# Designs tried in a protein design run: designed miniproteins, single chains. Part 33

Each design is a single chain, and the fold is of that chain. pLDDT is the mean over its residues in the fold that is shown.

## One batch from the design tools (miniprotein)

Design m1120
Fold by ESMFold2-Fast:
Structure m1120 (fold): chain A 100 residues (1-100)
Amino acid sequence: SVAAQLEALAARFEDKVPDLTEEQKKIMEEAVKEMLPEAEKVAEKLKDASEEEKLKARAELLKKVLEIARAKLEELPESPVKEALLEYLDGLIAIAESVL
């Protein structure tokens, strides 16, 4: 399922966070922090919602975090690691969009 793919990719990304540069880690942390207030509001609105509605809301929030992180990472100097990470983020965004 798309949900299982999204969860598996998110888990694999979290496992790889220690392998990122300090700059890349900071960018990901800042993207998450920017979305925390919106995530809290969405969770409150959807506390009694269906699992499908919750999944779509989570996918929308994940997509926003990934888009913010991608924009910030794109401003860094060119490197093979940057290119690989941007491709990975683009894949995650595509999967999130497939749930919406």
Scores: mean pLDDT 69

Design m1121
Fold by ESMFold2-Fast:
Structure m1121 (fold): chain A 100 residues (1-100)
Amino acid sequence: KEEVNKELDELMKEVEEIVQKIMDLSDEELRKELAEVMLELRRVIEELKTADLEALQQAVEVLKEMLRRLKKALAERDIEAALEALKETLRRLQEILEKS
């Protein structure tokens, strides 16, 4: 469980770094939406750290998929795609948490 928590923290750090770069490219309204989704994402991740190992492993895979989508969105400067990836990830993580 400690190793998976560490991997989760490292993935979230990379996500935050990429989202900050995307926010720097965004207008004020999109930046606000990105910030709100990131606050919810951090909250769900903290709750998932108290869940079982299976839920944590599922969360890691979901975050890895999101990280790939965010990197692509940043490269293409597609802020809407980045916001959609974050919102979809949040929904999937909430579903994992509810099933835990």
Scores: mean pLDDT 83

Design m1122
Fold by ESMFold2-Fast:
Structure m1122 (fold): chain A 86 residues (1-86)
Amino acid sequence: SSAELLAEARALLEQVREAVELIREYKDAKTPEEVAKLTGAKLRAIGELFGLSLLAKKDPAVLPYAREAARLAREAGLKIDEEALL
């Protein structure tokens, strides 16, 4: 149902927001531990954004959530081809 897909989309967008906050926090990572946190956050943001892309293909109502996630990821410095992804 659209309600279930929108609930999942909101959850994935929140995961992207959390990951982007970590990317911002660790942007100047110098230690191996900090670099691992930054790398993990980047991978999580990309993975959750890909999940939103897949949901958007099932229901266009998810597109605004996927676009917001892509915007947040790009503002955090990730190279996102928004046109190819969405």
Scores: mean pLDDT 87

Design m1123
Fold by ESMFold2-Fast:
Structure m1123 (fold): chain A 74 residues (1-74)
Amino acid sequence: MEATKEELRRLAAETEETGDEELRRRLATLHAAAVAAQARTEEQREKMRAAARELREREGLEEAADAAEAALAA
């Protein structure tokens, strides 16, 4: 978990520096996965599943939605 947070901070800094769309998409995917992985109670997991569905409806964030759903299943 902590390693993922550090990776997210690193990618956020790189995205801000370069404005790279690829890095933004990668950052969104990792962030969604990290947030979903932190959901431990049943209520939190249900809310994270709802958030993952909302991400799926966003253009370009389908991979982030898939990652969040996979993290919730783990």
Scores: mean pLDDT 63

Design m1124
Fold by ESMFold2-Fast:
Formats: sequence, structure tokens, C-alpha cells
Structure m1124 (fold): chain A 61 residues (1-61)
Amino acid sequence: ADAAWHRDVADTLEAMAERYRKLAEEYKKQGKEDLSKQYETMADRLRALAAEHRATADAVA
């Protein structure tokens, strides 16, 4: 069902966002502030997309 697919995609995107958040922290420790900020931005976008997929799943369920 479409709802199940959207939930699976949301879970995957949330996992990717967490990985990028950890990468951002690691780059910040290395003094690479620009890279850290870029990965934080990517993590934020992935979380927003995951929320959109969850909202779609809830609407279709």
C-alpha cells in the first residue's frame, strides 16, 4: 500500500539524516565549519522530506 511505502521511505530518510548529522559533528571537530554546516543543512532537508512522507502516509492510511 502507498502508506506503507511512504513510511518505509520516511524511516530511510530519517536514518540518512542521522548519519549526516553525525558527519557534521565530526567535521566540526576537525575545524571544517563549512562542511559541518553543509551536512547539517542536508540532514535538515532529509528530516523535512521524511516528515512530508509521514504526513502523506497518514493521509492515505
Scores: mean pLDDT 85

Design m1125
Fold by ESMFold2-Fast:
Structure m1125 (fold): chain A 98 residues (1-98)
Amino acid sequence: GMEEGRRRLLELAERVRRMSFEETVELLAERLRPHVPHLEDLARTARRDGRLERLAATEEALRKAGLSDETIELLRESGARFAESPEEVAEMLEEMAR
């Protein structure tokens, strides 16, 4: 449910705050990998509709998960902001949990 989703986001945020950048990239890449087809579809639709979800991820994690540079650029052109540190990933996850 929504309560379980919020709890998982907050738990992930707390975990990420204790991790290195490299560990955060690996964790996020593993989590994002099964969702790559959905993220590619999201990039195409966000470009058309001008509505983007906040992606609590680094560009490095998206690339490691299997997203193309072209797809990452489409997300960026659609207004996506990517995290540059574990702290920023955690802050984005905490904001999504609100």
Scores: mean pLDDT 76

Design m1126
Fold by ESMFold2-Fast:
Structure m1126 (fold): chain A 92 residues (1-92)
Amino acid sequence: SKREEIIKKLKELKPEIKDAVENMGDIKYLLEELYEVASEAAREAMERIEKEDYEGAAEILLKNPESVSLVGFAVYALHGEEGFEKFLEALE
């Protein structure tokens, strides 16, 4: 299923996302730059993530699975481990 594929991809990406976020200096600046170059769908999902609207972000990602890496990165960067787990739960 599409939900199971996205959840699997996010779980596979999690270690790389965690490493990237933990080794970044200015996460806020990077997120602002990524927002400017993101697709309209990815941008909308990032705005939902910033508001901790994980259900809204999940609905956008399910329609736009190509954004999985960017959205997963944004969740972890903004809300860490706890936010990432809540986002995975929202996708189930």
Scores: mean pLDDT 82

Design m1127
Fold by ESMFold2-Fast:
Structure m1127 (fold): chain A 68 residues (1-68)
Amino acid sequence: MSKEEREELGKKLRELRDARGYSQRQLAEAAGVSVGTVSAIERGEIEPSDETLAKLAAALGVDVSELL
């Protein structure tokens, strides 16, 4: 994943999270991931695994394609 793709993913994740009224902590709890993982993805600092993407998409009630 390129730097630009990570930044776009982070922006989409944040927009979907805000639309649901979730804090980073609430999304992390719902997805079963750490709050640090959510923060790092939203900042474009890390490339999430396919499993992490699936967990986040499920917690937001969207398909994984909506994040990409």
Scores: mean pLDDT 84

Design m1128
Fold by ESMFold2-Fast:
Structure m1128 (fold): chain A 103 residues (1-103)
Amino acid sequence: GPLTPEQAAVDDEAVRLANELLPEVIKTVREKGLDAGVELSAEKAVEYVKQGRVTPRAAVIAAGLAAHRAFQEAGYSDVESTRAALRARNLVAEALGLPPLPE
């Protein structure tokens, strides 16, 4: 269905943050591997929330988007990229005391 104005604003915030995170996340995936890239995406998104620069919900979405794009750019499959996104989202949710996202 159509997004509410509030949902659209969260999505726009998440896309902006994901684009800011992407260069470091892709570098980390390429230099240190998959797990390190997912963890960095989550850690940086949490730092932005702690700085008051992004909402918790936008940070969860942004960490997933950055991990997904970085994995695809590094040549991983759509399945692996989707799993990386879900893992990054769950790490942010756990760090912020939010319930984990379903698989």
Scores: mean pLDDT 82

Design m1129
Fold by ESMFold2-Fast:
Structure m1129 (fold): chain A 87 residues (1-87)
Amino acid sequence: IDDNLAYRESRLRDEIEALEQAREMAKKLNLPEDVLKDIDSELERARQRLEEVQAIKDGKATELANKYKEEGKDSIAEYYEFVKKQK
């Protein structure tokens, strides 16, 4: 579990860094707004996944799940399946 979580956290950090770099390049190249919106959507998803992994590592997975419920956010199926497995 620890190796899996550390790997996911590392990959998500790399993904966020790559997406941030891609966003800056897209701006410099004056790419269409749709490209920037797609990158922004992927950044938001990657950041949410990182928050989930960090919450699981810190033993706060249930607290994060409750926060998502209060905010009216649908759970990411993988996150909720993981939280269930840890009970």
Scores: mean pLDDT 72

Design m1130
Fold by ESMFold2-Fast:
Structure m1130 (fold): chain A 69 residues (1-69)
Amino acid sequence: MSDEELIKETKRIVSETLSALTAAGADDLAAELVAFVNELGRQYKAGKISAEEVLEKVREKAEEVLARV
């Protein structure tokens, strides 16, 4: 999978998870996910992590926050 495809999939997971969290009234978990994704985005731009690592970590975080609703 290309970096472009990995970024697109990451954005899709974030968008779908945020929609589910806000629909459930879990604004605190939505804010936690946004902060997590922003930190990963900074690390990715700094060359500290790969696009594959970003996608994997976002998938794990999305599953974690959805399980806490």
Scores: mean pLDDT 87

Design m1131
Fold by ESMFold2-Fast:
Structure m1131 (fold): chain A 82 residues (1-82)
Amino acid sequence: MAEAEAAVARGDEAEAQGRYEEAALHYAEAAALYHDAGDYAAAIAALERARALVPKLNLSEEEKERMLELIDGQIAQLRSQE
């Protein structure tokens, strides 16, 4: 869990500095690490934090929609694991 917690901390720091793209990547990394650890609730929480940053990213509307669809799909898959 320490590696996943470190990824969340890096995301929090990047978000506080307005580095939203970097923050979203760190939260996505944390979600993958929590998933590997079997902590699906923490993985979902990390993905939800990444999702909240998508509107703030310097991307096209089409790219943002694609990212939201991918994140929502990952969250749904994790919820199916219970």
Scores: mean pLDDT 84

Design m1132
Fold by ESMFold2-Fast:
Structure m1132 (fold): chain A 81 residues (1-81)
Amino acid sequence: SMLNDVIAMGLQDLIDEIEKNYPEETETIAKLREILQLALAGAPVEEILARVEELAKTAPEKIKPLVERLVQAIRRLAAES
């Protein structure tokens, strides 16, 4: 869906940002890539959101605000759909 495509773009942008600025965060990058594959496969937005929210809870403090930014973006998209 178009909504899944926009979410996938947001996930890819976050992956690129973390790989550039925090390349040592390999576990978070791997988890984001798994969520990206779900988005590309057409998983429900609610499932994608739940996985990003769980990642935000467990992410290291230095990258937590970046993951939380994506959570808020997905919540906004879901609420307006």
Scores: mean pLDDT 87

Design m1133
Fold by ESMFold2-Fast:
Structure m1133 (fold): chain A 123 residues (1-123)
Amino acid sequence: SELDRKVEQAITVDEEAGVVIATVSASDSEELVEATIEAAAKKAKELNMPLVVVVEDVTSEERAERIVELARKYAEKYKVPTVVVLVDTSDPEAMQKAIEEAIRRAQELKEAGDTRTVVIDGR
């Protein structure tokens, strides 16, 4: 389906860093955002990797909070260390640095056996 294709395209496995990365836009449908986060958390559990959720296009703090809550929900369900990073796509250098920090933080949580969700505001 179109939804399944979009979910697959939004999820990347970084084998070198040992993380699963899900990229979601706050402008996407709630169905697509939830399906992507759930699929990514499940894949992270299956691969024994932490999850990084990259959130783009945030124009509403309430929308960002709902996406963070979805990430917490599925991180808890699958017991995967999860980092949510909010990024500004208009600043590619800051965005890249925030994602790199999120990856490092996710690796640290995994090494510590800590399954909590951490939020990084990289905007």
Scores: mean pLDDT 88

Design m1134
Fold by ESMFold2-Fast:
Structure m1134 (fold): chain A 80 residues (1-80)
Amino acid sequence: ELTPEERELVERARQLFDEIEKAIKAGDVETAEKLLQEANEILSRLRERVPEYHPVLIDLQERLGVLEIAVVTLKMGEER
């Protein structure tokens, strides 16, 4: 389904998601925002190569959206 190059981008995105989650848990907003920008760049590259309806891309976009909300919540100091 995916080429080796596309699989490499997917693995890089997943690694960044793990790093973003760690930064969020540490309360490190600056690091989380930087990593989130890098993840968005990788997903942008994947969107140029992979159809938007592809299950892997949908899963990555969903995960990214959750992390974006978490970072915004952390920045606002909203707790729940």
Scores: mean pLDDT 81

Design m1135
Fold by ESMFold2-Fast:
Structure m1135 (fold): chain A 96 residues (1-96)
Amino acid sequence: SEAEKRAEAIELIENLIAKIRSILNSKKKPKEYESDEEKKQIFLMVEELEKAVDAKDWDRVLDIAKLLSELDLSGLSDEDLQKLLAKLEQILAKLK
């Protein structure tokens, strides 16, 4: 059902937010991406996630959220992780 898909999307986004917070709180400094292309692709995926939520395209929301959950985000700077976190929290607020 639509309600079940929305609930799954909420859980995936909450888990992604928790993952980002875990990376930010890590005492180990990960190796940053050597190019801006990886960072650009991650932010483009988050923009597509927001568009899918606004369109109530729950299948698309689930597809993008699952892809984002599999990405290694540890190559992002703390500034980029904070920007990503803020954007995901805005998207999560739209689902309530």
Scores: mean pLDDT 81

Design m1136
Fold by ESMFold2-Fast:
Structure m1136 (fold): chain A 100 residues (1-100)
Amino acid sequence: DRAALEAELAEARARRDAIVAAAADPEATRAQMDTGIELLERLLAGEMTPVEAEARAFLESVRFRAEREGREVTLEEVLKLAEEAGILTPELRAELEKLW
């Protein structure tokens, strides 16, 4: 549903501004959020599938947090976090595995 994706993009932009304003590192946080927004824009343009966009956005979110904690992220950790979040479908797992 294009209307749902457009609403998600608007929410992501609003969340970016709020998250950046509250962040200890506003510049790094803005860069991470802008990556997520770019993925949503590419999804809306038909340049990727929803599952591909979800996999890339989730991975970048996990990597951003790990980098701030001074540690490396593994595929196993990303899959575990996706399962804990209740989003790990067979399709999402396959797309995440392709990014490793």
Scores: mean pLDDT 77

Design m1137
Fold by ESMFold2-Fast:
Structure m1137 (fold): chain A 79 residues (1-79)
Amino acid sequence: MEEQRERMEALIAEELAALADPSITLEEAEERRNRIMGAMGVLMSLAYEQEGEDALERMLQRVDELTAEIDAALARIRA
């Protein structure tokens, strides 16, 4: 369980760093967004299993934060 959480956190960090690369294409960025969202879904499931309903509120706030960051990156690439 700890290994899976650490792996998902590392994956999100790696994909976010890749989104900041100025050479990235829109297609590649959209693929990376999908990977981030998938990893976030896994983290939400793990948090819910460990802490229950209170964890969902915290994790939903984190999803909103990540979505805003991803949307900003995509807007930059589309410009």
Scores: mean pLDDT 80

Design m1138
Fold by ESMFold2-Fast:
Structure m1138 (fold): chain A 85 residues (1-85)
Amino acid sequence: SLKLFELTIEFKEEIPLEEVEKLANKIIEELKKIEGVKGVLIVDVTTKKIVLKVLAEPSKKEDILNTVKQLVKDYPVKSITLEEL
C-alpha cells in the first residue's frame, strides 16, 4: 500500500533561492523515476530548506533517501529526513 512521506533537506548555509528551486525540481524529476513512487509535491522551498511530500511504497524509503543523497552530494547539507505522515 502507498504511504505519504515528508522529505526535508536542510542546508548548513544559505543557498540562492533560484538554485534551491532548480535543485528541488531536479529531485522531484529523479524521485518520480523510482518504481513505487507515485507522486511528489513541493511543500516549501527556502534558501535553507526543501520540504517535499512523497507518495510511495514504504519499501522504497531507502531508494528515495539514496537518490536524494546523490543529488545533493555537492551541496552543504546539514540533514536529510524522510518521515511517514
Scores: mean pLDDT 90

Design m1139
Fold by ESMFold2-Fast:
Structure m1139 (fold): chain A 90 residues (1-90)
Amino acid sequence: DLDAVVAELLEWLQKLIPSDEITREDLEKIARALGVPLEYLLNMLLLKEDDVISKEEFARRLAKLIPDSKREEYLAEIKQRIDAYVEELK
């Protein structure tokens, strides 16, 4: 269920980004949390044409990249990385 994955991603993203919109600076924070270069994140999510996106749209695009067969594994990895980054920021 794509909507369930989007909902979980939105709860985790709320810890990094308090606003409903994801700016370039917010994308840099997400990229750092996930341990990937910003350009790599943008390319994976096809964000080259988007200056600003909503958290819902970001979560939806990210959810589409997670195959059903590996959903739990990838979600657990994403959650762990975000939680670790948030803890370091205090």
Scores: mean pLDDT 74

Design m1140
Fold by ESMFold2-Fast:
Structure m1140 (fold): chain A 61 residues (1-61)
Amino acid sequence: SLEEAAKRLVEALAAQGFKEIDRDLLVSAIRALYPDATDEQIEKALKAAEEVAKKLGIKIV
């Protein structure tokens, strides 16, 4: 799902040592992978990604 993809993206960036993730970059990546996604679906995916980021100690900026 879109939410799962967003969570996996955050986990992958964390595994590569990122401590901060640019929100605009995250949105662009999600849109590139899911060009048919609605703004509401993107917002839900971002919230899911933010939850994972918080758990991993990563800041979304």
Scores: mean pLDDT 82

Design m1141
Fold by ESMFold2-Fast:
Structure m1141 (fold): chain A 101 residues (1-101)
Amino acid sequence: MEQEELLEKLKEAFEKLSKMKDPVGRYEAIAGLLAMLGELTKGKVKIESPEEAAERFDEYLEQLKDVEIDIEKFKQGVERLLEAARKYGSPEAVKVLEELL
């Protein structure tokens, strides 16, 4: 997977998550994804809250484009988010997150 493909998948995932009918699953999935991205970038991209990130998502994507992301660690992070989504019981979050693989 190339970084441009990863950024496009992230954009689609955030758009789909923001439109979910399950508010708990939506916020948990967005929060987990943002935390994972913060860890992958070693804090080079500062992400504050799920609500703030949803409004400034394009700004975070622009910051991510200048930061090299380890694709293997990204996939491992998504697998952990999928396991969490299965535990908090959101099939919609599982479906969106698996599209990032």
Scores: mean pLDDT 73

Design m1142
Fold by ESMFold2-Fast:
Order: structure tokens, then sequence, then C-alpha cells
Structure m1142 (fold): chain A 98 residues (1-98)
């Protein structure tokens, strides 16, 4: 189901953020430019501390704003070449978007 797929995407993005601090920084920077200051701070802290629960919460917040999620995906792809994280962010945004 779509709900199960979204939960899986959130978990995968959160795990990749915690494991890839450089990519997490790019995501956070893009979110700040898109006005998502609290989500950006949560991503930075989650990456620095390895807090997977905080990362999952932040990712859910990001995906609830599909335009911000797509902006973060574009930044990740252009600046880090991490296509897997970018594709997951895009797919998550599309599942939330009408």
Amino acid sequence: SLDVELDRIVREIAELIVKNPETAKVIADALEKYGQKNAAKAIRVAAETGNLDLARMAVRTILSNPEAAKAAADAVKKQTGNEKIAELLYRGAELVEK
C-alpha cells in the first residue's frame, strides 16, 4: 500500500542521512533556503548524533512540503551525486503530493 511505501521511504532516507553527514548538510542547507529552518536543524542534529528517530521525524516534516523535498533532492543530486537519496526524496514527495 502507499502508506507502507511512504513509511519505508522515510526510514530509508533517515538511515542514509545518519550515515552520510555531507549529504545531510546539503539537505539541511536546501531546506533553510526554502524556509524550513526547524527541519534543517533537526537534520543537522540527527546526522551529528546518529539519532535515527529525530531523522525520521524530520524526513516526515520535509515530505509534508513536496516543493521543499524536491528542492532538497535536486541539491543532493547536483552537489553530492547521491542519486539514491535524491530519488527517495522525489518519490516520497510524489506520494504525498496530489
Scores: mean pLDDT 85

Design m1143
Fold by ESMFold2-Fast:
Structure m1143 (fold): chain A 76 residues (1-76)
Amino acid sequence: MEKLLEEAIKAAKAGNRREALQKLQDAMTLLLQQGITPESQKVLEEIQKAIERLRAGDIEGALEELEKALKLLKSM
């Protein structure tokens, strides 16, 4: 999970929105397959926000949401 978010952050910073979106979709799928807990639900919400910001062209906002998701994962 953490690796997928780190790869998405790297892709977004490089301006590769398509790869960033794909990595985030993979992360969401993995999270849903593992079952939803209150903690994983918070991570899922931040990933969804990052996807919407990337689609809107807000790379800085997307990175902020991804940093929040990564912090939540590290605290689990």
Scores: mean pLDDT 82

Design m1144
Fold by ESMFold2-Fast:
Structure m1144 (fold): chain A 63 residues (1-63)
Amino acid sequence: SMSEEEVVEKLREVFEKEKDIEKIKSVAIGALSEFPESTREVLRELLPKIKDEELRKFFESLL
């Protein structure tokens, strides 16, 4: 099992490096299920950086 810090950093890394939106969504859902508040904080940080409309709307729906 990954620590909270490892899960949050994995979410940030996947968001920055991964091009597959479905993979990013999957990692975000997994992180949110394990560490909801820490994950929402990261999603709020990333939201203004999102250029893809589908991914942006998805992250907004999780907040």
Scores: mean pLDDT 82

Design m1145
Fold by ESMFold2-Fast:
Structure m1145 (fold): chain A 68 residues (1-68)
Amino acid sequence: SREELVREFLELLDRYAALEDQLTPEEGREFDALVTALGRAIADEDWETARRLIAELRAQIDRAEARI
């Protein structure tokens, strides 16, 4: 659902905020690009793209957490 996707997105933003000071500039740019694309997908009601981007965002955060 839309509410579920928004909840997942907010969870991922909280996880990112906890890591922000420990990220490389490259990781930060990749995160910003994904967040921007996800925001556009949600605004366009492109839920298929939004789900895919949430999965990519989670994978990026998981990789950063594993490195730190």
Scores: mean pLDDT 82

Design m1146
Fold by ESMFold2-Fast:
Structure m1146 (fold): chain A 54 residues (1-54)
Amino acid sequence: LSELLGDPATLREQAEQLRAKAAQLKEQGAAPSVVASVLSASDILLSEADIVES
């Protein structure tokens, strides 16, 4: 529901999915810039989760 978008757990789960995708892209030989972009998105979600948790 509306609470789902603000849950730290949901944000961390999405961050984990992005990290997993970044690892797959790296294994497939994706450009370092592409992998870095996905990891950056994951870091943003983790930062948001930390702020919500505070």
Scores: mean pLDDT 77

Design m1147
Fold by ESMFold2-Fast:
Structure m1147 (fold): chain A 65 residues (1-65)
Amino acid sequence: MQVLDAVALEAELRRRFGDDADAVYQALIDNSRDLEQLKRNLVEDAGLPQEVVDGLFHEEDLPAP
């Protein structure tokens, strides 16, 4: 299942919006019911390139051993 790298996203938003990053992040999460919606909102509302947004999501891997 795809998961959001929240640490990387927070860093990106903080760099772009500074003190407003927290409010922007919360609004994005609140307006997004699922990860698909969040991905769309990051591109459409936050104006992040799709490449950057794609890098914020990764798949959980099966247990290695």
Scores: mean pLDDT 73

Design m1148
Fold by ESMFold2-Fast:
Structure m1148 (fold): chain A 82 residues (1-82)
Amino acid sequence: SERQRILDSLEHSLRVLREFARENDEEELLRLSEEGLRLLDQMREALQAGDEERYAELREELRRLLREIEQLLAEIEREREE
């Protein structure tokens, strides 16, 4: 399904970020990427159960988390460019 493909793509991206965080000692990015992977697991469970309300709630939590990751990545990139 389309939702499964989106979740798979997000999982791949978060795993890449988790790896980067581990290699570069980026503790906050590691925490956020691990939290994101947990949310994706919960979203997969909600999707399999047909729990549309739970899926929507988790999707909003993931959106907030992804914004935090984007802001943190911008800060990391800025620090490395100076």
Scores: mean pLDDT 86

Design m1149
Fold by ESMFold2-Fast:
Structure m1149 (fold): chain A 100 residues (1-100)
Amino acid sequence: MVISDEELQALAREIARALEEDPLAALRKVAGLLQLALDSTDPAARSALLHTAMIALHELAKRGSPELSALARELLLRLAQNMDDDAALAEVLTELQRWI
């Protein structure tokens, strides 16, 4: 699946909206994107999915409660530092799943 910049921006806006209605829905979307990235054999698709997840976490960090904002910042840094590390990405996914 090819993800466009327009789709990434739309997803970021959708996540920002979800934070006002259901912050856990935003976390579920991030978890879904990480799972798709881990399952992807295409490096370009994997990179796009991870960047989308990072955009989502950045919006959550700006708009979430103090607790969710702190979690989102930590997860964003871990994703940015470990994009090529499947084990580290799986740990981030596991942590997200505990919040949902």
Scores: mean pLDDT 74

Design m1150
Fold by ESMFold2-Fast:
Structure m1150 (fold): chain A 83 residues (1-83)
Amino acid sequence: SVSDFELDILRSLAMMYLSVADKYRDKVDEEELKKEFRNFLLLLKKNSTDPAFRAVLDGLIALAEDDSLSAGQVLDAARAALS
């Protein structure tokens, strides 16, 4: 379906982002990496119509806004949820 196609594209874009972000995990400011990832998740949510996928993105946005979690922990959680 068109909805399945849209979801597959959004998941593929998320996995490409995570692959690139992982290369910079230890090379950039942790708070800046979390902020940029949060902004990326918000863009995915804006372009998502699937309620289940939007709920996953909301959970990941909350993790990216959690000051107790490292950027690495947030990225690892995102990889598990979006794969």
Scores: mean pLDDT 85

Design m1151
Fold by ESMFold2-Fast:
Structure m1151 (fold): chain A 118 residues (1-118)
Amino acid sequence: AERKELLRTAVRGAMAGMVLDGAPDSLLKSVAQFFAERLGDPELVEDYERLKKLTPEEQRAVVAAGAEASLKLIDRIVAEDPRYAPELDVLREQVKAGDPGAMLGVALLAIELEERRK
């Protein structure tokens, strides 16, 4: 439950950052659809439309929340497998800078590692 909430928050933060960076609607929709399918959460498809309606200040707050969630996901991955620490330390700095691609990368890695445990 908590891991799914962190993943959703990280993806929402990345999408908000992409909106702030002026990413095309087609790319935002593709990202939302991809993660909605991977997480089994169809609400993510509606989330990007809601994110576009937020003020820039509210969008920046969503990015900050996504960065925090991404850092918590990194800490969990490293705690479960310390071999990922050097790679994830690079992503940690990019996430702190609000890089949407880094937040998406952390979410993808977390999903892939969870699927391997099933």
Scores: mean pLDDT 83

Design m1152
Fold by ESMFold2-Fast:
Structure m1152 (fold): chain A 85 residues (1-85)
Amino acid sequence: NDEVEIEAARIAYEKLPEVGLVEAGRAAAEYAISKVGLPSNVEPVENLSDEQLRGAAVEALALYLAVEEGLPMEEALKRAKELAE
């Protein structure tokens, strides 16, 4: 589901400046689950902590930067962490 992961990553990137990191991560996770469903061994979005949602947002931002800007994953992760501050 590369297309779903990329779109979820884009949602996190676009929403970050409006809603902050936790809610950007939540929106990305909700989008992904709406398209592929929630696996039986995965926590529902409402059960994720703010730390887990921030982590998910950073990973989504890194994926977006790697795909959209062609950055190596190491550089994408560094940029994602800078955006998260």
Scores: mean pLDDT 75

Design m1153
Fold by ESMFold2-Fast:
Structure m1153 (fold): chain A 62 residues (1-62)
Amino acid sequence: MLEEIEELMIKKKVSEDVLAEIMSKLDGTDDEKSKLEKIIELLEKEKPSEGELSKMLEKRKE
């Protein structure tokens, strides 16, 4: 879990603050691994800014 996040952070230069905010918005997911996989997919899909990540998470509400 943590190692996967750390590798992605190094690769994409994503801050811990961004990941924490994403995890908070993924509230209601039972499995932490599922939350992390979703975060990883979003970050790998493109090099999104914090604003783009927020928009992607908003679409998840649908």
Scores: mean pLDDT 57

